# Designed miniproteins, single chains, continued (3): the designs that were tried, part 43

Each design is a single chain, and the fold is of that chain. pLDDT is the mean over its residues in the fold that is shown.

## One batch from the design tools (miniprotein)

Design m9474
Fold by ESMFold2-Fast:
Structure m9474 (fold): chain A 91 residues (1-91)
Amino acid sequence: SEEALRILEELASKVAEITAGSDDPVLGVIQLQVAVDLVIHRKHPVSVEEALADVQRLLENVKSADIPDEETKKKIIEALEEAIRRLQELG
């Protein structure tokens, strides 16, 4: 779905905005994970189920990550949960 790809693009932009200016390497890894997932979905037909699974896996990774900035961590979790909700509405 092109709409699923749009949701992933908006998620990637939001995560980049939230992590902008941070020197935390953990936040850098999370940003790279979002970017890699987006690139994969751009190269293959985007399925809602696969996009949903990828975002859900990323959410669990962020929840378990040692991110000292609790406010930034919360914002990333909220952005991921919003993307999951939007993807579920498409399926």
Scores: mean pLDDT 80

Design m9475
Fold by ESMFold2-Fast:
Structure m9475 (fold): chain A 74 residues (1-74)
Amino acid sequence: SQAEQHRQLGLQLEAQGRFEEAGRHYRQAGDLYEQQGNLDQASDYYLQSASAYARAGRLQEASRSGGRADKLRE
């Protein structure tokens, strides 16, 4: 699936130290899992996105991804 492709790309990019790109792919995976109604996986990948963006110094993107995870825990 598209969500699985973005998950795998995020993992590969993170292993390469490409944290900003990893954050984008994790966020896209989160969005796709949320669209599928898989809220547990969506939350997990929004948190992975937030972590990757924070490591890249992209604090605004990290905050947005973390906020999306928080929203799913309502």
Scores: mean pLDDT 88

Design m9476
Fold by ESMFold2-Fast:
Structure m9476 (fold): chain A 98 residues (1-98)
Amino acid sequence: SMEREFVLLLAEWTVDSGAVYYYKRVADNTNDVALIKKILEDLEEIRARLDEIRQRVREMARQTGNPEYQKLAQQIDRSIAYTDQVIEEVRRKLAALE
């Protein structure tokens, strides 16, 4: 159902956006180059998944006209912007260690 799809998209977004905060904390507390490289790869995968979720949310907004999907898309936009900031910070840390 439409309500089920909304809840599943909300859950996927919540897990992936939450993982960004976790990976930032780990990156901030390590100077292990190999671990930082792995964190960067994982963050880029999360960023790609957030973009895929946003595309699905926008398509559902178009198909249903339900404003809750448009609101969720705006929340995902903010999560992607934050993820891009974290990726840039992790890249700078990696460059400083190499």
Scores: mean pLDDT 89

Design m9477
Fold by ESMFold2-Fast:
Structure m9477 (fold): chain A 70 residues (1-70)
Amino acid sequence: SDKEKLEEGKKLVDDTVAELEANPAMAPLGRRLRQAAEDILAAHKDWSGETQYNALKMLAKAAREAAARA
């Protein structure tokens, strides 16, 4: 369901933030990821849960790639 997809996306972001925050140098990136996820969901309440999930997945991926390049 749309709700289950959204919750899956939120969990992916939460897990990624936790991984980033485990390293003090990456904690600011983790906070930026959480804020970006909250902002996109607040701006796009009309999106399907699948679209919201895909957006959250892309944000988490971008944060992981940024951490790998740091």
Scores: mean pLDDT 87

Design m9478
Fold by ESMFold2-Fast:
Structure m9478 (fold): chain A 100 residues (1-100)
Amino acid sequence: SELEKILKEAERRMNEKIAALAARVHANADDPAVQAEMRAFLERVREEIAREMGVSVETIEAVIRGELDLSEEQELRALAGALRTLGDDELAERLRKAIE
């Protein structure tokens, strides 16, 4: 029940942030500064996900390539890492505590 409420709020906030980021990238497709900002953001997402899961960045890259599958617990920890990179530290902490 509490986990379901956290996941619904996380989905809402992530969708809002992704939509805002996508709109910014689309409006500034030819801007190298925006492209560099996007690359730096994606790198931070990978690093925070790896940190929350207790794995290397190389493991996350293997998952992205479809070489490794995540467990349900690992998927929830990855979501917590992504929420932290979006500045939702409180929601990320609530999700982590709901896992264990």
Scores: mean pLDDT 75

Design m9479
Fold by ESMFold2-Fast:
Structure m9479 (fold): chain A 70 residues (1-70)
Amino acid sequence: SEDELQELVGTIPPEVMEEILKIYVELINDPSKSEEEILKAIEEELEKHNVPEEQKKAVLELVREQLKLL
């Protein structure tokens, strides 16, 4: 459920999530970027911050759902 995904994301340090959200906003405003490229860039940034696999998957799922609404 979305609530369970939000709870997992809430365990990521706020400073890391602020950086991820900033990158996400920059990527969605770039018309040259595909959904696949946006998801890959977010995944790579989460990996740079050593975000655990479960939390990483939760963020990517929320991003995927958000991109479908654009």
Scores: mean pLDDT 82

Design m9480
Fold by ESMFold2-Fast:
Structure m9480 (fold): chain A 75 residues (1-75)
Amino acid sequence: SFEEIKQEILDIVRETQRRIDELVAAGDKEGAHRVLDETKQKLIELYEKMGKEKEVAEANVNALYDSVKARIDRA
């Protein structure tokens, strides 16, 4: 259902933030970027499954991606 997919997205975002924080703390910025890129692909697939207009879905995913990427790069 729509609500189940929303919960899956939230769970993926939380788990990804945890993994990225661990990699950044270890000095593995390349690994953090790889995890972020993998997450972006998964989120796009879930938004497509939800039937969201691709343009709107990509805008939301890209905003999150850019924010997290800047945080990795600053560390």
Scores: mean pLDDT 81

Design m9481
Fold by ESMFold2-Fast:
Structure m9481 (fold): chain A 85 residues (1-85)
Amino acid sequence: SREDRIAELFLDVLAEKTGVSREEARKIAIELSEQEDEDEALEKVSKLLYGKKVEELHPIQQEALRKTVRAMKRLGEYLRKKAAG
């Protein structure tokens, strides 16, 4: 479907940005979608994208990080629903 193609493209972009494989990017997105602790999710992605703690980021970078984490969580939710049928 169109949604599947968009999800696969998003995984390709995540793999490129983080330096991990597409399959590892899929795993990270799914794990993130299951993470209930928002602060832990932000810290994990901050380390992956910037190599820094959230507190070490500029406010603009912190806002970009929050948007990225939200997008990754939605991708992971979509991937989990697809796997369930």
Scores: mean pLDDT 82

Design m9482
Fold by ESMFold2-Fast:
Structure m9482 (fold): chain A 89 residues (1-89)
Amino acid sequence: SKADQSINGLKLGEEALKRLRDEADRLAAEVASGSREQVEQATQQLRDLGTEVVGLGEKAGLSSGVITLLRRLADGYVQAARQRALDAL
């Protein structure tokens, strides 16, 4: 059913966001001993991953409102990770 597809899509989006957050936390820790350039490179990789997560949600047929929320959450995780990495330099 369409309801089952929406629930499965939300679950996949939530799992993908959790992986993005875990990856962001790991990269922030790894670049804490590096340069600002390494922080910016890691941030761009996370941004690209966030774009892929949103694209998967769009392909799964999630509503525009849910897609907007996923994009904002992904952007938030990336920005928080970047700030943590910069603060650790």
Scores: mean pLDDT 71

Design m9483
Fold by ESMFold2-Fast:
Structure m9483 (fold): chain A 95 residues (1-95)
Amino acid sequence: SMFEEVVEAVKRKAEERGMELIDEEETDDVIRLDFALRDPETGEVVLLRVVFDKKRQTVTVSNLLSGRTFTAPLTVEAAVEALDRMIEEARREVS
């Protein structure tokens, strides 16, 4: 399904950016993914949550440390762009 394609694209993008999937919760209409990036020498952490809402047709990307949130349409392009933007902002804040 298109929903599964969006979720897999986000997982792949997170992996390409060096993030580890630390938690995954799934219901019929919502998938939640929690990702972490940790610097092994400094211990600096980026924690992101991605929520895919099939009913609302939205992806929400949140920085769990800053509370910053982006909401995007449930498409591969928009979801990946929202994640990428959040990773870049988070890395600037903790590096």
Scores: mean pLDDT 82

Design m9484
Fold by ESMFold2-Fast:
Structure m9484 (fold): chain A 99 residues (1-99)
Amino acid sequence: SDYSQMLRQVGRARDYVQRGIQSNVVQAQVYGNQAIVHIGDASRLARRAGDTDVYNLLHTAGQYVSQGMTDPSNMRSYLSQAGRQLDDAGRRISRINQQ
């Protein structure tokens, strides 16, 4: 299902965000780029499914990752914010996918 695929992409994005939080700035930028790819894939699936709430959570997560990449001194804070948005999206997707 679209929700099953979204859940996999959100999980991958969350893994990369977590790796970024635990890494130096250079590695965090690499992980941030990977997270953006998977957020983008999940966002396209959310648009296809017509799920505006999931789309908005993923869009906000992507904005936080991008802000972290442009402000390395605050990257951990931005990636933590992105992680929370991805966790919220994952919970919503998981609930719908089980119905």
Scores: mean pLDDT 89

Design m9485
Fold by ESMFold2-Fast:
Structure m9485 (fold): chain A 62 residues (1-62)
Amino acid sequence: EPLKIVTEIVAKRMPVQNPEISAKMILEAMKDDPEGGAKRLKDSNGLSDEDAEKIKEAALKV
């Protein structure tokens, strides 16, 4: 469930070659620093507050 949610957001919002691998990397990084990870997704990747929060919540449930 968490990986699927993050993969869908990454596929829609980020220009990456493999959304699933990118989603796994984001989830691992977010587990170590959820607030910093969410801020980076908003500031560097242009994600909305809502999408960044969904990714953060998904990471904390893994």
Scores: mean pLDDT 76

Design m9486
Fold by ESMFold2-Fast:
Structure m9486 (fold): chain A 90 residues (1-90)
Amino acid sequence: GPSVDELSAAVLANVEKLEAAVQDLPLTPGARAMLAEARNSARAAYASKDREVQLRHITDAYMNLSLITSDNPAAQEAADAAVRAISDAM
């Protein structure tokens, strides 16, 4: 499988892609908070040199992304695509 560094990079890239995709789309304040937490965790994973710390932050990012729901089909598709891409990278 991929290295933890490769996985950390993939998680960050997919979170940033999701943020760009939903920037101008309606999301609830709760969904925006989950996305912000996912971004902060993804950045922390990418910045870390400790494998256990990286894996904890990757898990936190993935969990927050998996909880995002939206009544906007484009926003929901973007969130689902990000979760699937990260799962496929594991």
Scores: mean pLDDT 89

Design m9487
Fold by ESMFold2-Fast:
Structure m9487 (fold): chain A 58 residues (1-58)
Amino acid sequence: MEDEFIAAVREQNAQSPLGAVLDEDELREAFKNMTPEQRAGFERALADWRAQRAARAK
């Protein structure tokens, strides 16, 4: 889950035309400190991102 979270953010940053900076340490800390509501929301967003990537990669 944590590694999947980091990988998803890394992919989003790589696709960003603005060249967003990835800070893995801050992202790991944020992931560990998520509330149940935030985690559920992020899991949903992550699943959506993965589905969109799969659609583009087909």
Scores: mean pLDDT 64

Design m9488
Fold by ESMFold2-Fast:
Structure m9488 (fold): chain A 80 residues (1-80)
Amino acid sequence: INKNLMKASQLIDQGKYDEAISILKEILAKSPKNIAAISLLVDAYIQSGKVNEAEKFLREMIDKYPDYPLPYALLAGLKQ
C-alpha cells in the first residue's frame, strides 16, 4: 500500500498542488514508471495552471523511456 500516493491524491482534491507535486516527484525518484504517480503529477500540473511543466515532464519521460507508451498518450491529451 503506497500511503504517499493516497496523500498526494488527497492534496490534489484540496487544491494543494505544490505539496502533491513534491510527494509525487519523490515516488517517481524511486519508481520512475509508477503509472498512478505519473498520472497524478500531470493532473496536478494541469489543475494548477502549469501546463508547460506537464509538457516538459512528459517530454523528459519520453527522452528517458522512448518505448514507454503512457507519456506519449498523456502528451497527446495536452494538445486537445
Scores: mean pLDDT 84

Design m9489
Fold by ESMFold2-Fast:
Structure m9489 (fold): chain A 60 residues (1-60)
Amino acid sequence: EEEELRALAKELGISQANIDGVVEDLRAGRLTPEQARRVIEALSKAPELTPQAQADADAL
């Protein structure tokens, strides 16, 4: 469920923007809760997908 996905993603150190994206896809029916969980775990394992922000100023 959305709340559990958010809690898991936060515990794994996923960025808020990535969490919001996954939640939006879940709400739109593009991802099932199971698929969303897999995406969050993949983001945690692939540091390339999270900017190692020390050198990278995320400008939104």
Scores: mean pLDDT 67

Design m9490
Fold by ESMFold2-Fast:
Structure m9490 (fold): chain A 60 residues (1-60)
Amino acid sequence: GAAARAAREALLRRSLATAVALGYISEEQAKALRDELLARDASAEEIDRALLTAVMQSLS
């Protein structure tokens, strides 16, 4: 429902902001990921996978 989607959107924004603050990804990468995942109405699983992938790539 709309409430669940809003909660996922808020979680995504907070997770991306944290990743930027910790230096794992740039602000530009965070904006691109946010816009892509929101446009796709990504599930919580898809969001977690995308964030993990971005963090892992930054550590390589």
Scores: mean pLDDT 81

Design m9491
Fold by ESMFold2-Fast:
Structure m9491 (fold): chain A 99 residues (1-99)
Amino acid sequence: SELDELIEKTEIKVTDPELVDRIVQLAEYLLNHSKYKPSLEEAVIVAALLAEGKIDFSDVEKVINEIRKSKLSFEELIDKYSTLPKEAVLEALRRLRER
């Protein structure tokens, strides 16, 4: 509910549309092909880390398990794991929720 309110109320100023598209493509790949069946939020965080080159596909299982164990909110996960603009990550999640 709080995450839905954040997405609906936030005017996301997208400064790099190519970055958003890459995060969305990587997240969709994880949602369709990952045996770990990540949530949309988990897929977006992992996709952001992959887009940054911080992790490889071999690290995906470990990162999903760490996210699940952490019990952090989506915003806290962005702040902890990603150095990408927060607005790009939030816009990627918004696009995935529309599908």
Scores: mean pLDDT 77

Design m9492
Fold by ESMFold2-Fast:
Structure m9492 (fold): chain A 89 residues (1-89)
Amino acid sequence: MEEEIKKLFDEIRAAIKAGDTQAVLDALVKLEEVLRSNPNLTDEEIKEIIREITRTATQAVLLRKQGVPDAEIDALIDETLKKVLEKVK
């Protein structure tokens, strides 16, 4: 679970840096499927986690378009990843 989530966050990060909106959406779909495979998470918790990740990805895309350095985009994504990993344990 944790390693799959980390891998999908890396895919989102790479897609944002590449400006590939479709790859971001594809990674979000896969991430929801991974979260839904966890029997300890409710449908409400999964939806809230996906909303938080989508909000972060949207902010990161906007920051990238403004020329914000990769390090700042990585910090934003890493903060959300830490929050998600706390919820899925």
Scores: mean pLDDT 83

Design m9493
Fold by ESMFold2-Fast:
Structure m9493 (fold): chain A 95 residues (1-95)
Amino acid sequence: SFEEVKKELLEVLEEIKKLFGDKFSEEEKKEFEELYEKIKKSEDPEEIIKLTLEVQKLFVELVKKNELSREEAIKFTALMIELSGLLFDLELLKK
């Protein structure tokens, strides 16, 4: 269960890189990659929750400073919903 949730989380983060990576500044890309690696290496659901919230913050900041197409806005919304669901799953696992 934890391994499956973590795998799905990493897959969502890879999808963010694929769809929005071209919109990242060099600094944002580095920060995102550092968060990805920390999530990948962590075995602590509480730490992964904290790191995922940082990813959400970066993703929101990225979207706020870039003009998104309608298609990109839909994809952004879908990815944010997926991240929120995974955060809920991680909260259940830390009990």
Scores: mean pLDDT 84

Design m9494
Fold by ESMFold2-Fast:
Structure m9494 (fold): chain A 66 residues (1-66)
Amino acid sequence: MLRPGDSGPEVREVQERLRELGYYSGPIDGVYDAALGAAVAEFQRAHGLPVDGVADEATLAALRAA
């Protein structure tokens, strides 16, 4: 699970995927900030997942599959 305040290569992967899908326009810096949380929430809304802005296992699996 990745949430606001987390950092690392897994956060970078989420940023890159959301940028490619058009949900995120911020830097690929590996920091889970409020802008990334908002992008995750929009992705979750589009894919029928719980909208909490937290990249849980279901959200991460959906992002990796996209």
Scores: mean pLDDT 82

Design m9495
Fold by ESMFold2-Fast:
Structure m9495 (fold): chain A 76 residues (1-76)
Amino acid sequence: ELIEKAYELVEEAIRKAEEGNLMDMGRLMVEAWKLLQEANAPEEALKLFSKAVLYAGAGDTEKARELAEEAVEIAK
């Protein structure tokens, strides 16, 4: 349930990045990170999630989505 909620927040964050709203993207990513930590997500999933945030901030939203999906899959 926590991982599912984190995934929903990540999808919304990437949508915000696509809209150019990096402030809301950052807020949603912080919320998702907290949920992943609460769910005791593996270190490898957290690293991929961090890379997704960097790519989203750089404007590469497609790569960000791929990395975030991979992180969630590992966290399951």
Scores: mean pLDDT 79

Design m9496
Fold by ESMFold2-Fast:
Structure m9496 (fold): chain A 60 residues (1-60)
Amino acid sequence: MKVRTFTVTDNGVRLKDLKLDENPEKSKQMIDNGNVFVNGKKADGNTLLVYGDVVTVIEL
């Protein structure tokens, strides 16, 4: 299991538009599988992100 954490540096970006992986399909799959958290809460692709939000990605 690999865990990645980073802070959002853009205001008003949606999680689905954030480049979590070089492959857009893999990014979508991580979100759809519920492996992405924003500020410690499970997030979906429509979650609006603001500057300073903490995104955590869990790769199983």
Scores: mean pLDDT 78

Design m9497
Fold by ESMFold2-Fast:
Structure m9497 (fold): chain A 61 residues (1-61)
Amino acid sequence: SEAREIYEEAVKELAERVQQDPSLKITPEVLMEAVAETAKRRGASQEVMDAALKLAEETLA
């Protein structure tokens, strides 16, 4: 699904950022922000963005 692709892309970008800055802590807030930003860059609908954010929340639980 598009929501899953957005989530996976956000996780990959955060992994790359951690490689460049090891002091970066991936908090729930940082992950949620990355997912929302990735959805916006892809031009995703609000429904798809909400689904990707839900997927991130489930992963953090």
Scores: mean pLDDT 80

Design m9498
Fold by ESMFold2-Fast:
Structure m9498 (fold): chain A 96 residues (1-96)
Amino acid sequence: MDIEEIRKLMEEAGMSEDEKERIIKALENLEKKGDKKSLELLFIQAKGRIYSLKLDKEEYQEKLKEIIEELEKYPDESVKIIIEQLKRALENEKKK
């Protein structure tokens, strides 16, 4: 996923201009630094935030489960970290 694609998804989800600029600036800074792992983690967090704004709680939980299942097919350590963060997000949604 590229920064321009994420920007469009945030706009479609009705995210505030301030929140969009904050996320985009963070993504651009990580890309410039070459921090690929943090960049990928921030893309996943931004995608989760987009789904939380666009989808009902039940639909959001279903989408998080689908993403986790797809990522679990990849044996990379960085992907395991992303999976753990998504599982925590899913647990948080179940609690409130």
Scores: mean pLDDT 72

Design m9499
Fold by ESMFold2-Fast:
Structure m9499 (fold): chain A 81 residues (1-81)
Amino acid sequence: DAAALGKATRERTEGIAEKIREELKKLGKEEEGEELAERIRELGQKAGDALAAGDVAAAEEYAAKADEIAKEAGKLIKEAK
C-alpha cells in the first residue's frame, strides 16, 4: 500500500544518508557528510510522505533531488580517495 511504500522509501533514504555520512567522516569531511546526509533525509521524508498521501509525481520529484545529492556525495567521496 501507499503508506508502506512511503515508509520503505524513508528507510531506504535514511540508509543512504547514513552511509554517505559515515564514508565522508572516515575521509575527514564529517561536517560536509552531515550536511549532505541531512539534505538527503529531508528529501526522502518528503518523498515518503508524498507517496503515503498518494502523490506519486511529488514523490518522484523529491526522490530525484535526493538521488542528485547522493551522486554529488559519491563524487566527493571518489575525489577524496
Scores: mean pLDDT 80

Design m9500
Fold by ESMFold2-Fast:
Structure m9500 (fold): chain A 102 residues (1-102)
Amino acid sequence: MEEAKKVIEELDELLDELSELSLKSSGQRQIDLSVAAIAVASAHSTLERLVKLGKVTEADILEAKSILYLAKSEVYRLQGDEEKAEEYRERARELRAKAEEL
């Protein structure tokens, strides 16, 4: 439960960051940031609803973390940090695979 709340806070924080970056962006960069923001907002809404219903599972937390890390990967890619982008993308894949095994 505490882990789920921490992930919700991190998703909220990233939504604010993506919104700020989108306002300073145009073209493909703005589109990429908007797609990331939609994914993060969806994950936030889903996880918050599951917490409220008392139905959150470890798999739900791992899936939300995967989406969080994919969005962070996109932010790093757009900042030119390809090494960090790939690191977060790989972590996201590992988290999603682990969630599917639960």
Scores: mean pLDDT 84

Design m9501
Fold by ESMFold2-Fast:
Structure m9501 (fold): chain A 77 residues (1-77)
Amino acid sequence: SSMERRRQEQEKKDLEFVKRVQDLERAYEEHRDEIEALAARQPELRPSIAEARKELEDRKKEAEEKLAEVQKRKEEE
C-alpha cells in the first residue's frame, strides 16, 4: 500500500532526524572547549551560544519523542 510506504518513509526521516541530533550532540561535545574559548574571547557571542545550546536541548527532546512514537508504532503492529 502506498500509504504504508509513506509511513515507512516518514519513519526513516524521523530516525534520520534522531541520528542527526545525536551527531550534533557529539560534535558539540567534541568542540566544547573551542566554544568555551570563543565565548571567553567574544562575550557578544555568549547569548547566541546559549540559544544554540537551548535549541539543541529542545531538538533532543523532539528526537526522543519521535523515537518513542516510532517504537510505539512498531509495537502496535
Scores: mean pLDDT 78

Design m9502
Fold by ESMFold2-Fast:
Structure m9502 (fold): chain A 77 residues (1-77)
Amino acid sequence: SKGEELIEKLQLAVDNNDKENLKKYLVQLLKELVENPSEEYREKLATLLKMSTLVQEVAKEIYPNLPKEQQELLKEL
């Protein structure tokens, strides 16, 4: 699924310390989760946010530019 692919790409970006791709795939995943809600991929993203300082930093940087629904989703994670 698209959610699974985006989680895998996000994890790879974290592993490679690739902030640019992390930002790109995080925005795409938030959009995907709003359009096609999935508890499984929400939990996987929540775990990445909890475990990765880099993901936390990127989430904070993109937050002000996100659509309202994606901002609300990110706050709940």
Scores: mean pLDDT 87

Design m9503
Fold by ESMFold2-Fast:
Structure m9503 (fold): chain A 107 residues (1-107)
Amino acid sequence: SAALERLIELLREAIRLVQEIIELVKQGKNEEAKRKILELLRLLLEAEALARELGLDDVAARLAEAAGLVAEGLEYLEQGKNEEAIKKLEEALRLLQEALREVEALL
């Protein structure tokens, strides 16, 4: 379905953004990383809403958990705790990769 294809596109973009954010944090580019985290949180809300509309409740729950971890990462960055932020972002990345594999299995 076009909606499943859109969800896959959103998940791939979210994964790309998390990887880019982790790289920025590792480089100490915290202000740029924070801006991209806000973009990522918006994208995750769109993906979660679409997953719910498709009846993919497990995927939606995983996306909500990933968004929570990303928000915790943002809080650590606001405190200058880059290593803790990276750990939260890496946990979010794992959940997004699991969500993508689950959705791709439905094609």
Scores: mean pLDDT 92

Design m9504
Fold by ESMFold2-Fast:
Structure m9504 (fold): chain A 75 residues (1-75)
Amino acid sequence: MREELIRAIERTLEAMRTLPDDVALLVARYNARLLAELAEKAGLEEVAKLFRQAADAPSVEEARRYLEEAREKLL
């Protein structure tokens, strides 16, 4: 689970780097919502909270920050 979540975050961050900001934010929000559900089912409450914050993030910069923080919590 943890390794799968880390890989999913890494792939999302890479997509955000290559996509236009509008599309990057939509991808980040969508993926973060799914990752929050997986983290919650796995009992990773702090990580699930960070994913929920990323899913509701108003900007690409905020979404990226929450995803990076979630990755650090999983390491």
Scores: mean pLDDT 86

Design m9505
Fold by ESMFold2-Fast:
Structure m9505 (fold): chain A 60 residues (1-60)
Amino acid sequence: SMMEELAEKIMEKTGLSREQAMGAVQLAEDVGAELARQFMLAQGYSEETAETVVELYLEA
């Protein structure tokens, strides 16, 4: 699926696990990229990781 392909790109660029990458993609689908970024930062992900996820999601 498109979500699985996007999750693999996130894993390669960030080093996140498949579960974390899939969760991040699902979060962006559910609440949008900006809220997903804010939620990831609140969970303790780095700003670089959250920004990379959002950029890859918006480019997909």
Scores: mean pLDDT 83

Design m9506
Fold by ESMFold2-Fast:
Structure m9506 (fold): chain A 62 residues (1-62)
Amino acid sequence: VPELTPEEAELLRKAIVLKFAEGLTYEQVGEKLGISVETAKRLVDRALELARERGYLPELEV
């Protein structure tokens, strides 16, 4: 798996927190992060994929 840039890693972490801790839609996540809905979906999907591969849920704290 290619290494995430520091900015992408932060966006991925923020996207999953906003999606699951805050309960936001992909559109709202994209709006808050200044990214497209498609990018927000990819970041959340990638975060879930990484969690599944390692068998651990990401820490979801507000």
Scores: mean pLDDT 70

Design m9507
Fold by ESMFold2-Fast:
Structure m9507 (fold): chain A 63 residues (1-63)
Amino acid sequence: GKEKAYELGYKAGKEAAEAGKTKVDIEEIKRELEKMGLDPEENLEAAEKGAVEGYIEQQEAKA
């Protein structure tokens, strides 16, 4: 459910920041949610929250 979506987003956010990307690809997050059997519409908000938090944490760790 939403916890798995958040964790998926968090991982994607960290990986995007590690790769030096300026933002996380929301379209890629939607595809990964579908691949996990989660409804993108229902779970996107949780995944986006995770992605933002993971991205920021990884950027802070690199500073």
Scores: mean pLDDT 78

Design m9508
Fold by ESMFold2-Fast:
Structure m9508 (fold): chain A 57 residues (1-57)
Amino acid sequence: GAKIFLKQLDNGKWLAGASIKGKDGGLAGTFDSAELAVQAAKEKFNLQGDYEVIDLT
């Protein structure tokens, strides 16, 4: 499965990254909301419905 990691930064923006079993992950970037962060990570790493979201804030 895949994991999307979220972290709220000191400026209120959300950092998004992903880890994928057996593949490279990475950072999707910083976004104005958690929902945008999840969506960007999903699109960047081609994640289908089998992922979990982990908030690290």
Scores: mean pLDDT 77

Design m9509
Fold by ESMFold2-Fast:
Structure m9509 (fold): chain A 70 residues (1-70)
Amino acid sequence: EKEAKEEAYKAGVEAGRQALEDGKSPELAIKISEFTAIKKGLELGASGKAANEVARKVREEVEKLAKELL
């Protein structure tokens, strides 16, 4: 529920950040972050709709992180 969405968001953003630090492209980091957020959200009992909403927020945040790098 609320906790599942929050944990999914954190997991997705951290996965994207780690991918960028690992030297992956911004496009790949965004895809990894979205996939991680959806997977984590579903594992924690979030609905598919909620998981997709979190993935959209994660995409926006990781895009900002990629721009901040360079």
Scores: mean pLDDT 81

